# Ledger of designs, part 69: designed miniproteins, single chains

Each design is a single chain, and the fold is of that chain. pLDDT is the mean over its residues in the fold that is shown.

## One batch from the design tools (miniprotein)

Design m2297
Fold by ESMFold2-Fast:
Structure m2297 (fold): chain A 84 residues (1-84)
Amino acid sequence: SHPPLSERIIESTEQLREVFGLYDKDGDGKLSYEELREMFEELFGVTPSDEELDKLDVDGDGYISYEELLRYFEERTGIKGLIP
């Protein structure tokens, strides 16, 4: 049986935090659209669209923060690809 959504979110959050740190070379808490796509391709075998990244970029600065990325996954609870 699959774990409950809250547990899946927690596991995905910890995994995202570790991997986000690997791609965040400056430690500024932000990734470019290209870095995010590379991360998703490597982890999940899927890349988000430009339109999805634009909606995720709430600040409109052309970068995605860890908090914005976390919210994306929280809103899409139940994404089966988050837990391999």
Scores: mean pLDDT 64

Design m2298
Fold by ESMFold2-Fast:
Structure m2298 (fold): chain A 64 residues (1-64)
Amino acid sequence: VTLQQLRDTFMEFDKDGDGYISSSELGSVMRSLGQNPTQAELEDMIREADIDGDGQVNYEEFIE
């Protein structure tokens, strides 16, 4: 999986273009890239990117 594919897929789910997606949409992004993370892996990724615990993920923090 390339960074460009990640960016393109993330942007597809970011309907407002503000750089944020919901936690449920993050799972869809991963599946669109041919990945199937476990519930624990998905929650770990969300926790790492979502400091406030709102269940939203910032694109820039997700890829860094």
Scores: mean pLDDT 66

Design m2299
Fold by ESMFold2-Fast:
Structure m2299 (fold): chain A 66 residues (1-66)
Amino acid sequence: TSEETIKKVFKSYDTDGDGKISFEEMKAKMPGHPSEEEIKRYDKDGDGTLDYEEFKEMMKPYFEPW
């Protein structure tokens, strides 16, 4: 899937415009609501937010299911 699509989705979830997405925003916006444990796996800083790189890695399985 194109990186352009992932960037668009990331910016759509980033309501604060700070380049990070909170766990609550992820759970509210994603179909099926990924578990907090799955989100925390990609949160290397442990600050409760995902940056673009972490978001991209987490989202790849959802964009390439076929």
Scores: mean pLDDT 67

Design m2300
Fold by ESMFold2-Fast:
Structure m2300 (fold): chain A 63 residues (1-63)
Amino acid sequence: APGDIAVALKDYEALTPYSLSIKKGDIVLILKVENDDWVRAQLLSTGETGYIPASYLEVIGKA
């Protein structure tokens, strides 16, 4: 849900300018759930935002 903190379960390489690259273990803030397949998130270490496949993330708490 928006405001959730999630951890990356695996590496994801951005294939579009709207996507966000992440590494396994990265912590992201969920900004929006676009659909069942995609979320818009912010990578907390860099502040970069973009879309990530929802299946690559596990929610671990609230911001």
Scores: mean pLDDT 79

Design m2301
Fold by ESMFold2-Fast:
Structure m2301 (fold): chain A 73 residues (1-73)
Amino acid sequence: GPMVLSPLERELHEAARAGDAERVRELLAELAKQGAGDVTSRPDEEGRTPLELAVEGGHLEVVRLLREWAAAH
């Protein structure tokens, strides 16, 4: 269900929270290879999406990457 995250999706949440743009790029590329849908709006077990975590942290580069991915998927 939408509340269950894969290990890569969990890492995406952590990378977004930390502002690690390089890791976000790597994780999005791997998720794309797996045919994952819009992972940028998937909430974690705390109800936070990667996009929300990046916005709250002020991580503009990560926000850009996540929004570009969402627009394509």
Scores: mean pLDDT 80

Design m2302
Fold by ESMFold2-Fast:
Structure m2302 (fold): chain A 73 residues (1-73)
Amino acid sequence: YSIEKLKEAFSIFDKDGDGTITTEELGTVMRSLGQNPTEAEIRDMDIDGNGTIDFPEFLTMMARVMTLTNPAT
């Protein structure tokens, strides 16, 4: 996925325009991109414990998931 596509997907769920999405919305975005994160994985990504994920955190998480699910490695 390109950064532009990830930004577009993120922006759809960024209803307030503050640059964050909820952990529930994170799960929906991930599934729309062909991933299937567990509830525990989603909660683990919320390092601040505030129930929101910003765009840089989202990019980092996508990079981690793509690496861990890559069968070529």
Scores: mean pLDDT 70

Design m2303
Fold by ESMFold2-Fast:
Structure m2303 (fold): chain A 88 residues (1-88)
Amino acid sequence: PSLATSLNNLALVYQSQGKLDEAEKLYLQALEIRKKTLGDEHPDVATSLNNLALVYQSQGKLDEAEKLRQRAEEIDVKNLKNAIDRVL
C-alpha cells in the first residue's frame, strides 16, 4: 500500500540520519499496515521486520532485533518453499 511504502521510505531517511527513535515509530506503523492489508506471512512483512530489527540492533535492543529477524526468516523460508514447490 502507498501509505506503508511512504512510511518505510521516510523511516529509512531518519535511520540514515541516526534518528533511530523516529525510524522505529515509522517502521512499526508501516509493519502494522502491511500485516493488516497483505497478511502476516507476506514478503513485504518480512522486509518490514528486517528493517525494524536493524533499528533495534542500532539501539542496542539485541533480543528484540533477534526475535524480528527470526520471524522474517520464517516468512522468507515459507515463501521460498512455496515457490520451489510450484516449479517442481
Scores: mean pLDDT 83

Design m2304
Fold by ESMFold2-Fast:
Structure m2304 (fold): chain A 99 residues (1-99)
Amino acid sequence: GLSVAEVLEELKRLIQEAVKMEQAGESLEKVIEFVIERLRELAERSADPEVRAVLEEGARRLEKLLERLKNGEKVTFDEVLDVLHETVERVYGVRAARE
């Protein structure tokens, strides 16, 4: 499975891809669905169970944003980025604990 360092690099790429999709005019729903699928894929591929749990929590938080959006509630791309940045910070926390 992927190391913590490899997961961090994939998360950086995911954020870049999400920004590119938003800049290309993709719907927020499609961007959120894409990010959820990528986080689930990374969780499945992660060797560290703590990293897996962090990625699964990130996906769960995005699923809540997607449900709010589908219900006609206001959801912004900045809220999606906040979830992704917090997920990165939590994975960094796992990496720091491993020394």
Scores: mean pLDDT 88

Design m2305
Fold by ESMFold2-Fast:
Structure m2305 (fold): chain A 73 residues (1-73)
Amino acid sequence: TELKEAFSLFDKDGDGTISTKELGTVMRSLGQNPTEAELQDMINEVDADGNGTIDFEEFVTMMARRADGTTPL
């Protein structure tokens, strides 16, 4: 699965989580270039608990929600 491969590239410690700061790099690697404001909005949605990390389940769920018809390319 491409998502798992991309996630592992940013999961340097192998803990199954990535920093919210890495989300911007992930988005860029997918061929997008979000503004700082857009990135902050995404982080707020994913990091509702304010823990500063994104686990694999949250990442997959976010990608699934985006595919549900928010902004087609």
Scores: mean pLDDT 66

Design m2306
Fold by ESMFold2-Fast:
Structure m2306 (fold): chain A 109 residues (1-109)
Amino acid sequence: SIVLTQPSSVSVKAGGSVTINATASSGDISNKSVYWWKQKPGEPKELLIYNNSKRAPGVDSRFSASVSGNTASLTISDLKLEDSAVYYNAVLTDDGWQWGGGTTLTVLE
């Protein structure tokens, strides 16, 4: 199994940009299927990114992602108050889904 380590929380002003990094204990994950999910309290997880860098249908172009070595990165530009949520990195392996602990993003005005 892969352990994915993310920061627990990050706070940024609206209109700014943020990059959330997840680091894999296994080493290089660029050959894996890497995903990013968004979740607000009381709501189901929403798929943002699949196959390392591809946006899911309906996801705003302000969201972008990349994988380099053991690090998966999610970048959100032109931050809006509605972007406040928990963001989860996940990697799909032969052993199933491996989930990061989630990063709580708070967007401040």
Scores: mean pLDDT 89

Design m2307
Fold by ESMFold2-Fast:
Structure m2307 (fold): chain A 117 residues (1-117)
Amino acid sequence: DYKPETPLQEAAYRGDVERVEELLADPSVDVNAQNSYGFTALHFAAAYGHERIVKLLLADPRTDPAAQDVYGNTALHYAASAGHDPIVELLTADLKARGIDVNVKDKFGRTAAELRS
């Protein structure tokens, strides 16, 4: 049930870079829209290893890289648990540059580092 519910979430889930670029050019697109489980486009891109889409979303000033799903998981938690080390590095660097704590805990008290494979 972590299914995409918006066009941006669907493009991020599929790894459709061209469609993500098209959607991000539209100022009316809600880049932080959450599905029924609190998943954003950034969560989908990070979970499925779509590094180029993660870079595009992080470059958009509207993006909240610290958005939490219903379990308290950020995109960084999903990248770490999936073993997508380049995406873990990208998200960690972006969060630190924004002054955001990378050690955010999920509802079970786990950080992204503790989920790292």
Scores: mean pLDDT 86

Design m2308
Fold by ESMFold2-Fast:
Structure m2308 (fold): chain A 65 residues (1-65)
Amino acid sequence: MSVKLRLKATKDYEAKTEEELSLKKGEIVEAEIPSSIEYAYVKSLETGKEGKISFADLLEVTELI
């Protein structure tokens, strides 16, 4: 079972591909680690939607809670 981190979006994020998850500022999400080196698998705790976000973008637009 992967380790899960809870993160809060600090700004809006627009998905760059159909496989990515868009986030709204203030949205609480759960990221699964380990994932791909390039991507984390993320689940919105508010909407229940799932998708991937690159590690660089995830770190830029979220904070640990």
Scores: mean pLDDT 75

Design m2309
Fold by ESMFold2-Fast:
Structure m2309 (fold): chain A 65 residues (1-65)
Amino acid sequence: ELSPLEKKILELIKEKRAATTAELAEALGVSRATVSRHLNRLIEKGIIKKIKSGKTTYYAPNPLA
């Protein structure tokens, strides 16, 4: 059910434990808008969660472990 890009996003998030939209966009060679769209889909599916740390927003696996 995950697209190839969504699988790569999830892999990077798992490797980093948490990642920003900017980090994912740079690593994957795609726009921040493209990454943000796929991140929102992954959150809706309950696969990842959104975490705020100060002024920075991170995305992490659900569950954290």
Scores: mean pLDDT 81

Design m2310
Fold by ESMFold2-Fast:
Structure m2310 (fold): chain A 63 residues (1-63)
Amino acid sequence: LVGDIAEAIKDYTARGSDELSLKKGEIVEVLAEDEAGWLLVKSLKTGAVGWVPKEYLKVIKKG
């Protein structure tokens, strides 16, 4: 997963300052994964970085 490119499959609204809001179809780079099913991602559109639940993302390209 780290280094992979992923697409948001649905909208996500950040619930905390360390989380990233995403719109469906937005493309992100996976930077890290935690043990609780969260991915640290960077938006390729905005450059913003934050945590998103893994189930909101699908991998579209392997790193």
Scores: mean pLDDT 83

Design m2311
Fold by ESMFold2-Fast:
Structure m2311 (fold): chain A 70 residues (1-70)
Amino acid sequence: GEITFKSLAEAIGYILDLIGDIYELEYIIEKAKEGKLELSEEELKELEKELEKLKKELEKALEEFEKFKE
């Protein structure tokens, strides 16, 4: 279903958790691409797919947050 928030605090908490998860995955992917972390090409592709999913969830959460703010 579409993301909906019951309170401003719930919205902020959810968005911050998503930002944290995105930052962690971006960091891991960056370190793997730099050769500082040993990941297979398959593992790297799966992490990149997960990052794209989280980014889409963040976009949806931010859109719902703007509607809540209004």
Scores: mean pLDDT 79

Design m2312
Fold by ESMFold2-Fast:
Structure m2312 (fold): chain A 64 residues (1-64)
Amino acid sequence: MQLMAVARKDYEARSPDEISLKKGEQLAIHAVDAERGRVLATSLKTGETGWVPASVIENVGPLR
């Protein structure tokens, strides 16, 4: 079941495997790296896929 999340604040990518986010941007979550506090997500606004810190997103439930 695919989870949906929303960026709670702006985030600027710090490496090539990360994506940049704007506050309120919707994300589809593909994987969670709990040990490093990161999630693999696709931005529904830009279509970009990459890692973001779990601290900058908020889960809103299953993707519909």
Scores: mean pLDDT 77

Design m2313
Fold by ESMFold2-Fast:
Structure m2313 (fold): chain A 97 residues (1-97)
Amino acid sequence: SELAELPVIDASTYKIPDIKQPEKIGSEELNEKLLEAAEFGDVERIVELIKQGADINYQDEEGNTPLHLAEKMGHSLVVELLKKAGADTSIKDKEGN
């Protein structure tokens, strides 16, 4: 999935590497909002939630991380954003995906 293409976010100024996952101390509310944003493909909201300390590797009741939801829904740009922000690609949901 590495085509070296600029994300749909402002291609001239925005850089994903400037976003780092802080310590996993974000609230459950932030984590739930991150899952929702990943499911809907809201790139800007994901960026804001990660900067606010949302756990990028948070798992819902079914074991889905934001990365899993983005991949399931086909939001390729969100998948790339989450991976660059430090999402753990080795985490599996309860179905082993």
Scores: mean pLDDT 69

Design m2314
Fold by ESMFold2-Fast:
Structure m2314 (fold): chain A 111 residues (1-111)
Amino acid sequence: MLDELIEKIEELIEELEEALEEEDLEKALELAKELFELAKELYKKALELDTKEAYEKALEALERVLEVLEKLLELLKKDPSVPKEKILEVEIMIGVVRLMIGVLKLLLSKM
């Protein structure tokens, strides 16, 4: 279950990176929203499992999610036609992913 979710996340990261290369910002935003929902589910499942292995695997996947969302944000900021609300939405997603990463790092440090 955790590994299946990580595989789906990796597939969405590849699709999002392709959309960014194509400069399809509308598709990239939709994929980013789907990726964010899976990231939240991954975080929740890692907490439910409460094992060092689950936290390490979730942390690695969430760090990859963060990297691709930051790439999206940089491209959105370079396009003056992008509404400020869309930029804010991605900044909020990045903030939440950073919080989840911080919590997992803290939990791992106490193991």
Scores: mean pLDDT 89

Design m2315
Fold by ESMFold2-Fast:
Structure m2315 (fold): chain A 103 residues (1-103)
Amino acid sequence: TLNDRLKLAIELGDLEKVKELIEEGADVNYVDEINRTTNLFLAITSLSEKSKEIIELLIEKGADLNIKVFGNEDAIKLAERYLKYTKDPEKVKENIEFARSLV
């Protein structure tokens, strides 16, 4: 679906494709109930060089940092938990602080 394509573009750090899919009507605030993730979580935990630009774009387009998934955890809390599992915890920490600075 359009929302599945948006999730993939965010995970791959494809900024241009993210812009295109949002303009086509993809839901910026789509919650993946199966994987318990949001688009902001995927952008924050992305190791792409475009991750900060994608975070900024999502927030500009109305991404809600307060959307909670399973366990009452929002994108920031989930990303903080994910620090144990990422290959580059410093980059994810920088993305978390960047996202916090925009709201």
Scores: mean pLDDT 82

Design m2316
Fold by ESMFold2-Fast:
Structure m2316 (fold): chain A 60 residues (1-60)
Amino acid sequence: MKKLARALKDQPKATPRTLELKKGELVEVLRFVDSEWVLARSLETGEEGYVSAADLEILE
C-alpha cells in the first residue's frame, strides 16, 4: 500500500533536491531519510525530492 502524506503548507523549490509543494498537495512517501527529512514524490507533477517531515501530515 502506498504511504501518502499531505503538505501542511506551501513549500518553494529552494534547491534542485527540494520538492515544490502547495498546501494540501498529496505526496507519496518513498522513504524517511532522517528525523528532519522525507524523500517524497508529488502525485500532481511526478517530481521527487526532499520535504521537511514537520511540514507533512502522514496519511494511512
Scores: mean pLDDT 78

Design m2317
Fold by ESMFold2-Fast:
Formats: sequence, C-alpha cells, structure tokens
Structure m2317 (fold): chain A 65 residues (1-65)
Amino acid sequence: AFRIFDKDGDGTISTEELGTVMRSLGQNPTEAELQDMINEVDADGNGTIDFPEFLTMMARMQKDS
C-alpha cells in the first residue's frame, strides 16, 4: 500500500491513489468520501494532497482512535 506513494515523484497523492491505498487497507471509500478527506486538507479542493501531510493526517486519525 505505502509503495503506491512512491509512484508520484512529487509526493502528491490524488484521490485515485488515495482510494487505491484505502482499498488495500480493507476500506472501500466512495469518490465523494475521498474528496471529502482531501478537502479537509485542501480548502481549494484541488483533489490532491502532499504525501507528508497525508501521513500526518493518517497518524492523527489512528492516534485519536
């Protein structure tokens, strides 16, 4: 799953790549859910987030659980 982030040389994760990672983790989010997750980081809703920011979000979500 984490290896998919290496495919984007810029370290930017698209909604499609995020969906693939989530699916590999046993999740099956809709495109709307993926967009909502990214929109929480990107107020402009560009549909992409930086890899370090994504890792921070994931760590926070797991920590809060």
Scores: mean pLDDT 62

Design m2318
Fold by ESMFold2-Fast:
Structure m2318 (fold): chain A 159 residues (1-159)
Amino acid sequence: MEELRERLAAGYDVNYQDPERGGATPLHLAAARAGEPGAAERVALLLEAGADVNAQMPKVSEESRNSPEAKELEKITGLPVEKLEGFTPLHLAALKASEPGAAEVVALLLEAGADVNAQPPVDLQENESHSKTTPLNLAEATGNEEVVKLLLEAGARPV
């Protein structure tokens, strides 16, 4: 059953930010699962349905951070949800750059107008700068040359 297509046809809010998942939109979740079968199809369907390609994860409350849904997002991303503040779907796809299919997801997001140089809000308390986390920096950390090349060709700036 095509559950995602059925939900979208039923008027599902494609841009809903789930507070129990740290404010992740459906597109954030699809991009975080870029290595899973059908990830590119899910991303394409969400973008066709009007998903905000540049949606940013909000600052999470301490209660939301400890939810079972937030813990699942941590398992998927490999990062605690508090480190995902300001992340766009492109950040999450770049974080998964080593996964099969991640390059296709990155390409779809870039074609949809993803901000290749997106950064989380600048934290004025500088010790471990979350503020310098770009999609390119995340992709470089994975060592996937194909995703790094896609981001650079799209205008990503080394930091």
Scores: mean pLDDT 76

Design m2319
Fold by ESMFold2-Fast:
Structure m2319 (fold): chain A 60 residues (1-60)
Amino acid sequence: MDEYYQAVKDYKAKTPEELTLKKGEIVRLLKKVNDEWWLAQSLTTGKVGYVPSSVLKKLS
């Protein structure tokens, strides 16, 4: 089952491998790489990248 998360604040990518998100944007979780960094896909742009888990809130 796909897991969806919402950005609780804006996040600006610091490297090309990271995902830029705006507050309220929904992402699909692809992989929890470690406790601090997750690989996710933006549902708005379709882009895939790493994002801090602290920026994300589970939708359900």
Scores: mean pLDDT 83

Design m2320
Fold by ESMFold2-Fast:
Structure m2320 (fold): chain A 80 residues (1-80)
Amino acid sequence: SLSEKQKEFTGTAFKEFDKDGDGVITAEELKAYLESLGLNPSDEEVQAMIKAADKDGDGVIDFLEFVDLMTSEYINLFTK
């Protein structure tokens, strides 16, 4: 289960990200979000994160994949 803070964070972040309302997050949207957190990820770093979460290899992540990414140690390793 997600903490209240994580649920609020991921819900707000997903809404800010999913500008098109299509229920997926592209590499470009993920990069923009990370930049909003004060990070400067390369395209390669963003692609590595997408690859870790993306089960289908289509280059986008859905809401469940995004939640898993944001709550895993993967994002913590990247943000540190």
Scores: mean pLDDT 65

Design m2321
Fold by ESMFold2-Fast:
Structure m2321 (fold): chain A 86 residues (1-86)
Amino acid sequence: MSEAEKFFSAITDPSREPTDEELEDLFRVFDKDNDGVISVAELQEVLETLGLDLDAQAIVDEIDKDGDGYIDYDEFVAAYRAFLEK
């Protein structure tokens, strides 16, 4: 299981498909400065707060196809949809 798969499994219920509103709410939890992207630092802070021993850099690297070090909402949704197919 990849770090991104562990992450989505920890923050969502993989037994059901989330609504668009639930995905937007999750994205907002991680997007602390409301700039429309999630940084490695923001993700790491949330993982630490939740007590999750996951590699924030590895999660971003798996989801961020552009390699800019940020996850935008479209990448977040696409990665979550891919997670549900596994």
Scores: mean pLDDT 75

Design m2322
Fold by ESMFold2-Fast:
Structure m2322 (fold): chain A 63 residues (1-63)
Amino acid sequence: MIDEREINEALARMWMGIGKILASQGNYEEAIKAYEKAIELAEDDPETKKEAEKNLEEAKKKL
C-alpha cells in the first residue's frame, strides 16, 4: 500500500523540478507558483521544503 506521505513527497520533488525548469527559462512568476506547490506538498519532507523555500526566494529576487 502506497502511503499518501510518499505520494506527497514525490509530488513535492516534481513541482520543485518544474520550478527549476521554469526559473532557468526566465519564467519566474510561474516558477514561484511551482515552488509554492512544492512547499505545500513537502510538509513531511523538511529537506525538499527547505530547498523549495530557497529556490522560491531566489526566484522572487529575479522578478
Scores: mean pLDDT 82

Design m2323
Fold by ESMFold2-Fast:
Structure m2323 (fold): chain A 64 residues (1-64)
Amino acid sequence: GDGTIDKAKLGTLLREMGFPNPSEEELDIIIRVFDKDGDGTIDFEEFVSLMRMLGYVPGMLMGN
């Protein structure tokens, strides 16, 4: 909640966005790259940046 994304939420969001099953190691790497302050989460803005870098458009941002 509250605009932060932990590893479990990241895995769920990636599946909803149509990514192939991300491994636990991939999720850990993503969190570590974006979570530079070490709280174990990333914010939604960092997640959107990741999606844009990978060339995916999140369905939630398209609406309806």
Scores: mean pLDDT 68

Design m2324
Fold by ESMFold2-Fast:
Structure m2324 (fold): chain A 63 residues (1-63)
Amino acid sequence: GPPRLARALGDYTALRPDELSVKKGEILEILGRRPGALLHARSLETGKEGLVPAAGLEVLGEV
């Protein structure tokens, strides 16, 4: 199906090794949900993957 995309609402710096740092406006592909209101995502700009707090992301487009 089409990728699930999200946009970062602000800058976030990873606090743990499994987290992903993002910049405001960065577009991410959502790969899955994780416990603790976290999303597993991949940056379309850097290709890096990690966990990002769901509250910091705006979900875009069709699922």
Scores: mean pLDDT 82

Design m2325
Fold by ESMFold2-Fast:
Structure m2325 (fold): chain A 57 residues (1-57)
Amino acid sequence: SSLNVELLEAARDGDVEKVKELLKKGADPSFKDGYGKTALDLAEEYGHDEIAEILKK
C-alpha cells in the first residue's frame, strides 16, 4: 500500500525517475486516491506528459 501512495505522490510532483522506480518495485498504477484519481489522472491534471506516457497502457 505504501508503494501505491508514493506512486500517486511522484506522479503529482512530476518525479519521472521515482515513478519508474516505484513501478519496477510493483506499485499498482490502477490504485486510486481518496478522490478516485489514479497516478495517470494526477500526471495529466498536473501537466506531467512524460509520466502520463509511462502510465498509459
Scores: mean pLDDT 84

Design m2326
Fold by ESMFold2-Fast:
Structure m2326 (fold): chain A 128 residues (1-128)
Amino acid sequence: MSKEELGRRLLGAAALGDLDRVKELLAQGADVNAQDEVYGYTPLHLAAENGYLEIVKLLLEAGADVNAQDSVYGYTPLHLAAENGHLEIVKLLLEAGADVNAKNKYGLTPLDLAEKNNHKEIAEILKK
């Protein structure tokens, strides 16, 4: 299987929450930082957006770029976890060195997205 095909399959497995398939594809040498063709989302973006905590852990252990930005909106995984209310993933991304002050193309931080979506506990964690 080509590196490009492995990357596409890894993106799909991360989007679907298929932990066993993510593990298998990483073991086969899939690029942990593969980007989709539409938004430039990485597997870490998709797992963080969808609340797949165990997949987020596995991707970070495999060397995923915690601060990767998508190609269209400039969202990091931390932006998507904060926007979608995934508290445990927010904590894990911060522990992994996520930039709490990262701004997307609209000038919004993860804190701005947490507050806009009424995720109060996440907003408190993102305040310094």
Scores: mean pLDDT 91

Design m2327
Fold by ESMFold2-Fast:
Structure m2327 (fold): chain A 82 residues (1-82)
Amino acid sequence: DPVEEARELLREAERKLEEAEEALRRGRLEEAERLLEEAERLLEEARRKLDEAEEVPRELVTRLIALKLRLIGLRIDLELAK
């Protein structure tokens, strides 16, 4: 089920973003960069799974957008911390 696969991928991406935020807070810039790259990959996989679905829950589209915006914000924070 591509919707359930997308839901799992979004959960994993959120976890990676939380780990990246903690890494940034602790000054572990290389770890944060790696975690943000992993989150970006998971979000693109989630997008592909949603594109495969005949019916896409609006909640998952909203969540994908919110997590992508969070990723962008954390990437900016990472570049400013370098």
Scores: mean pLDDT 87

Design m2328
Fold by ESMFold2-Fast:
Structure m2328 (fold): chain A 59 residues (1-59)
Amino acid sequence: MELAVAVRDQPQLTPLHLALRKGERVEILRHVNENYWLVRSLTTGREGYVGRAALEVVE
């Protein structure tokens, strides 16, 4: 399982985006492109797109 942590708050910009708070943990499901990853929140269980710059990958 590939994990990441939100390094800043991320608003839900569209219905396809996932809102995250700084420190929230996510599972990376897909590396969609250079700028966006599809992730699942470990807090809420919701899935959506998040900007890669808002995430730090953890082991």
Scores: mean pLDDT 80

Design m2329
Fold by ESMFold2-Fast:
Structure m2329 (fold): chain A 68 residues (1-68)
Amino acid sequence: SSEEQLFKAFDKDGDGVISYEEFKKFVSRSGRYSDEEIEALFKEADKDGDGKIDFEEFRALLARLRAR
């Protein structure tokens, strides 16, 4: 799937997680969201507050981005 391919592009080391920095770079490229909006979206997915999200959380974030 496109989502799986995109996740693999971020997950260079095969850790199964994406960092906040990688997510911010991806979303900021669209020019649709402010830094505050990007932070809010990430924090909603990052339940542990460790600055990383897994594939399931990543799918949820993509769904939110598409809904706007």
Scores: mean pLDDT 72

Design m2330
Fold by ESMFold2-Fast:
Structure m2330 (fold): chain A 61 residues (1-61)
Amino acid sequence: MNVELAKSMIKTALTAGVPVEDAARGAFDSLVAMGVDPKEAAEAVKKALKELGQPVPEIKV
């Protein structure tokens, strides 16, 4: 579930021309704000990026 949410957020941001690092950070921050554990949020964002064929930046937890 968290992976699909992260994937949707990242895909929307990338379509709007947002850089991948900023899109990944925005998705991570949104998941944490929704009450997702930071470690789970980071893993969901990394998995979403891999599924979208995007490079995976280092996400600080």
Scores: mean pLDDT 79

Design m2331
Fold by ESMFold2-Fast:
Structure m2331 (fold): chain A 106 residues (1-106)
Amino acid sequence: MGDLEALEEKIKNGFDVNAANEKGYTLLHIAAALGHIELFYFLASKGADINAKDTGGITPLHLAAVSPNEALKSMYEGSGLDLSLKDSEGLTAEEIVERLLAGEEI
């Protein structure tokens, strides 16, 4: 999922970089949770909302703060985020990251 050229072409052709699934998860949520730092910054540079809330109030910043990528985690760890927030399935940001890394859908 690191084909930034194909994603940039889709954005140029009207793809909504802030498009969310049924639970409110955007590509920026997924990039943060999986630790894809280059994709995270690319999406943010194209207008992705780092404060986009899922149905439980979890944002890409919550997922970045618990990310497996140390550089991404260190930028947002301690930023005063409520990491006890749960999505509509009762999952915290840490539990969402664990499920995505296990290959589960969110």
Scores: mean pLDDT 76

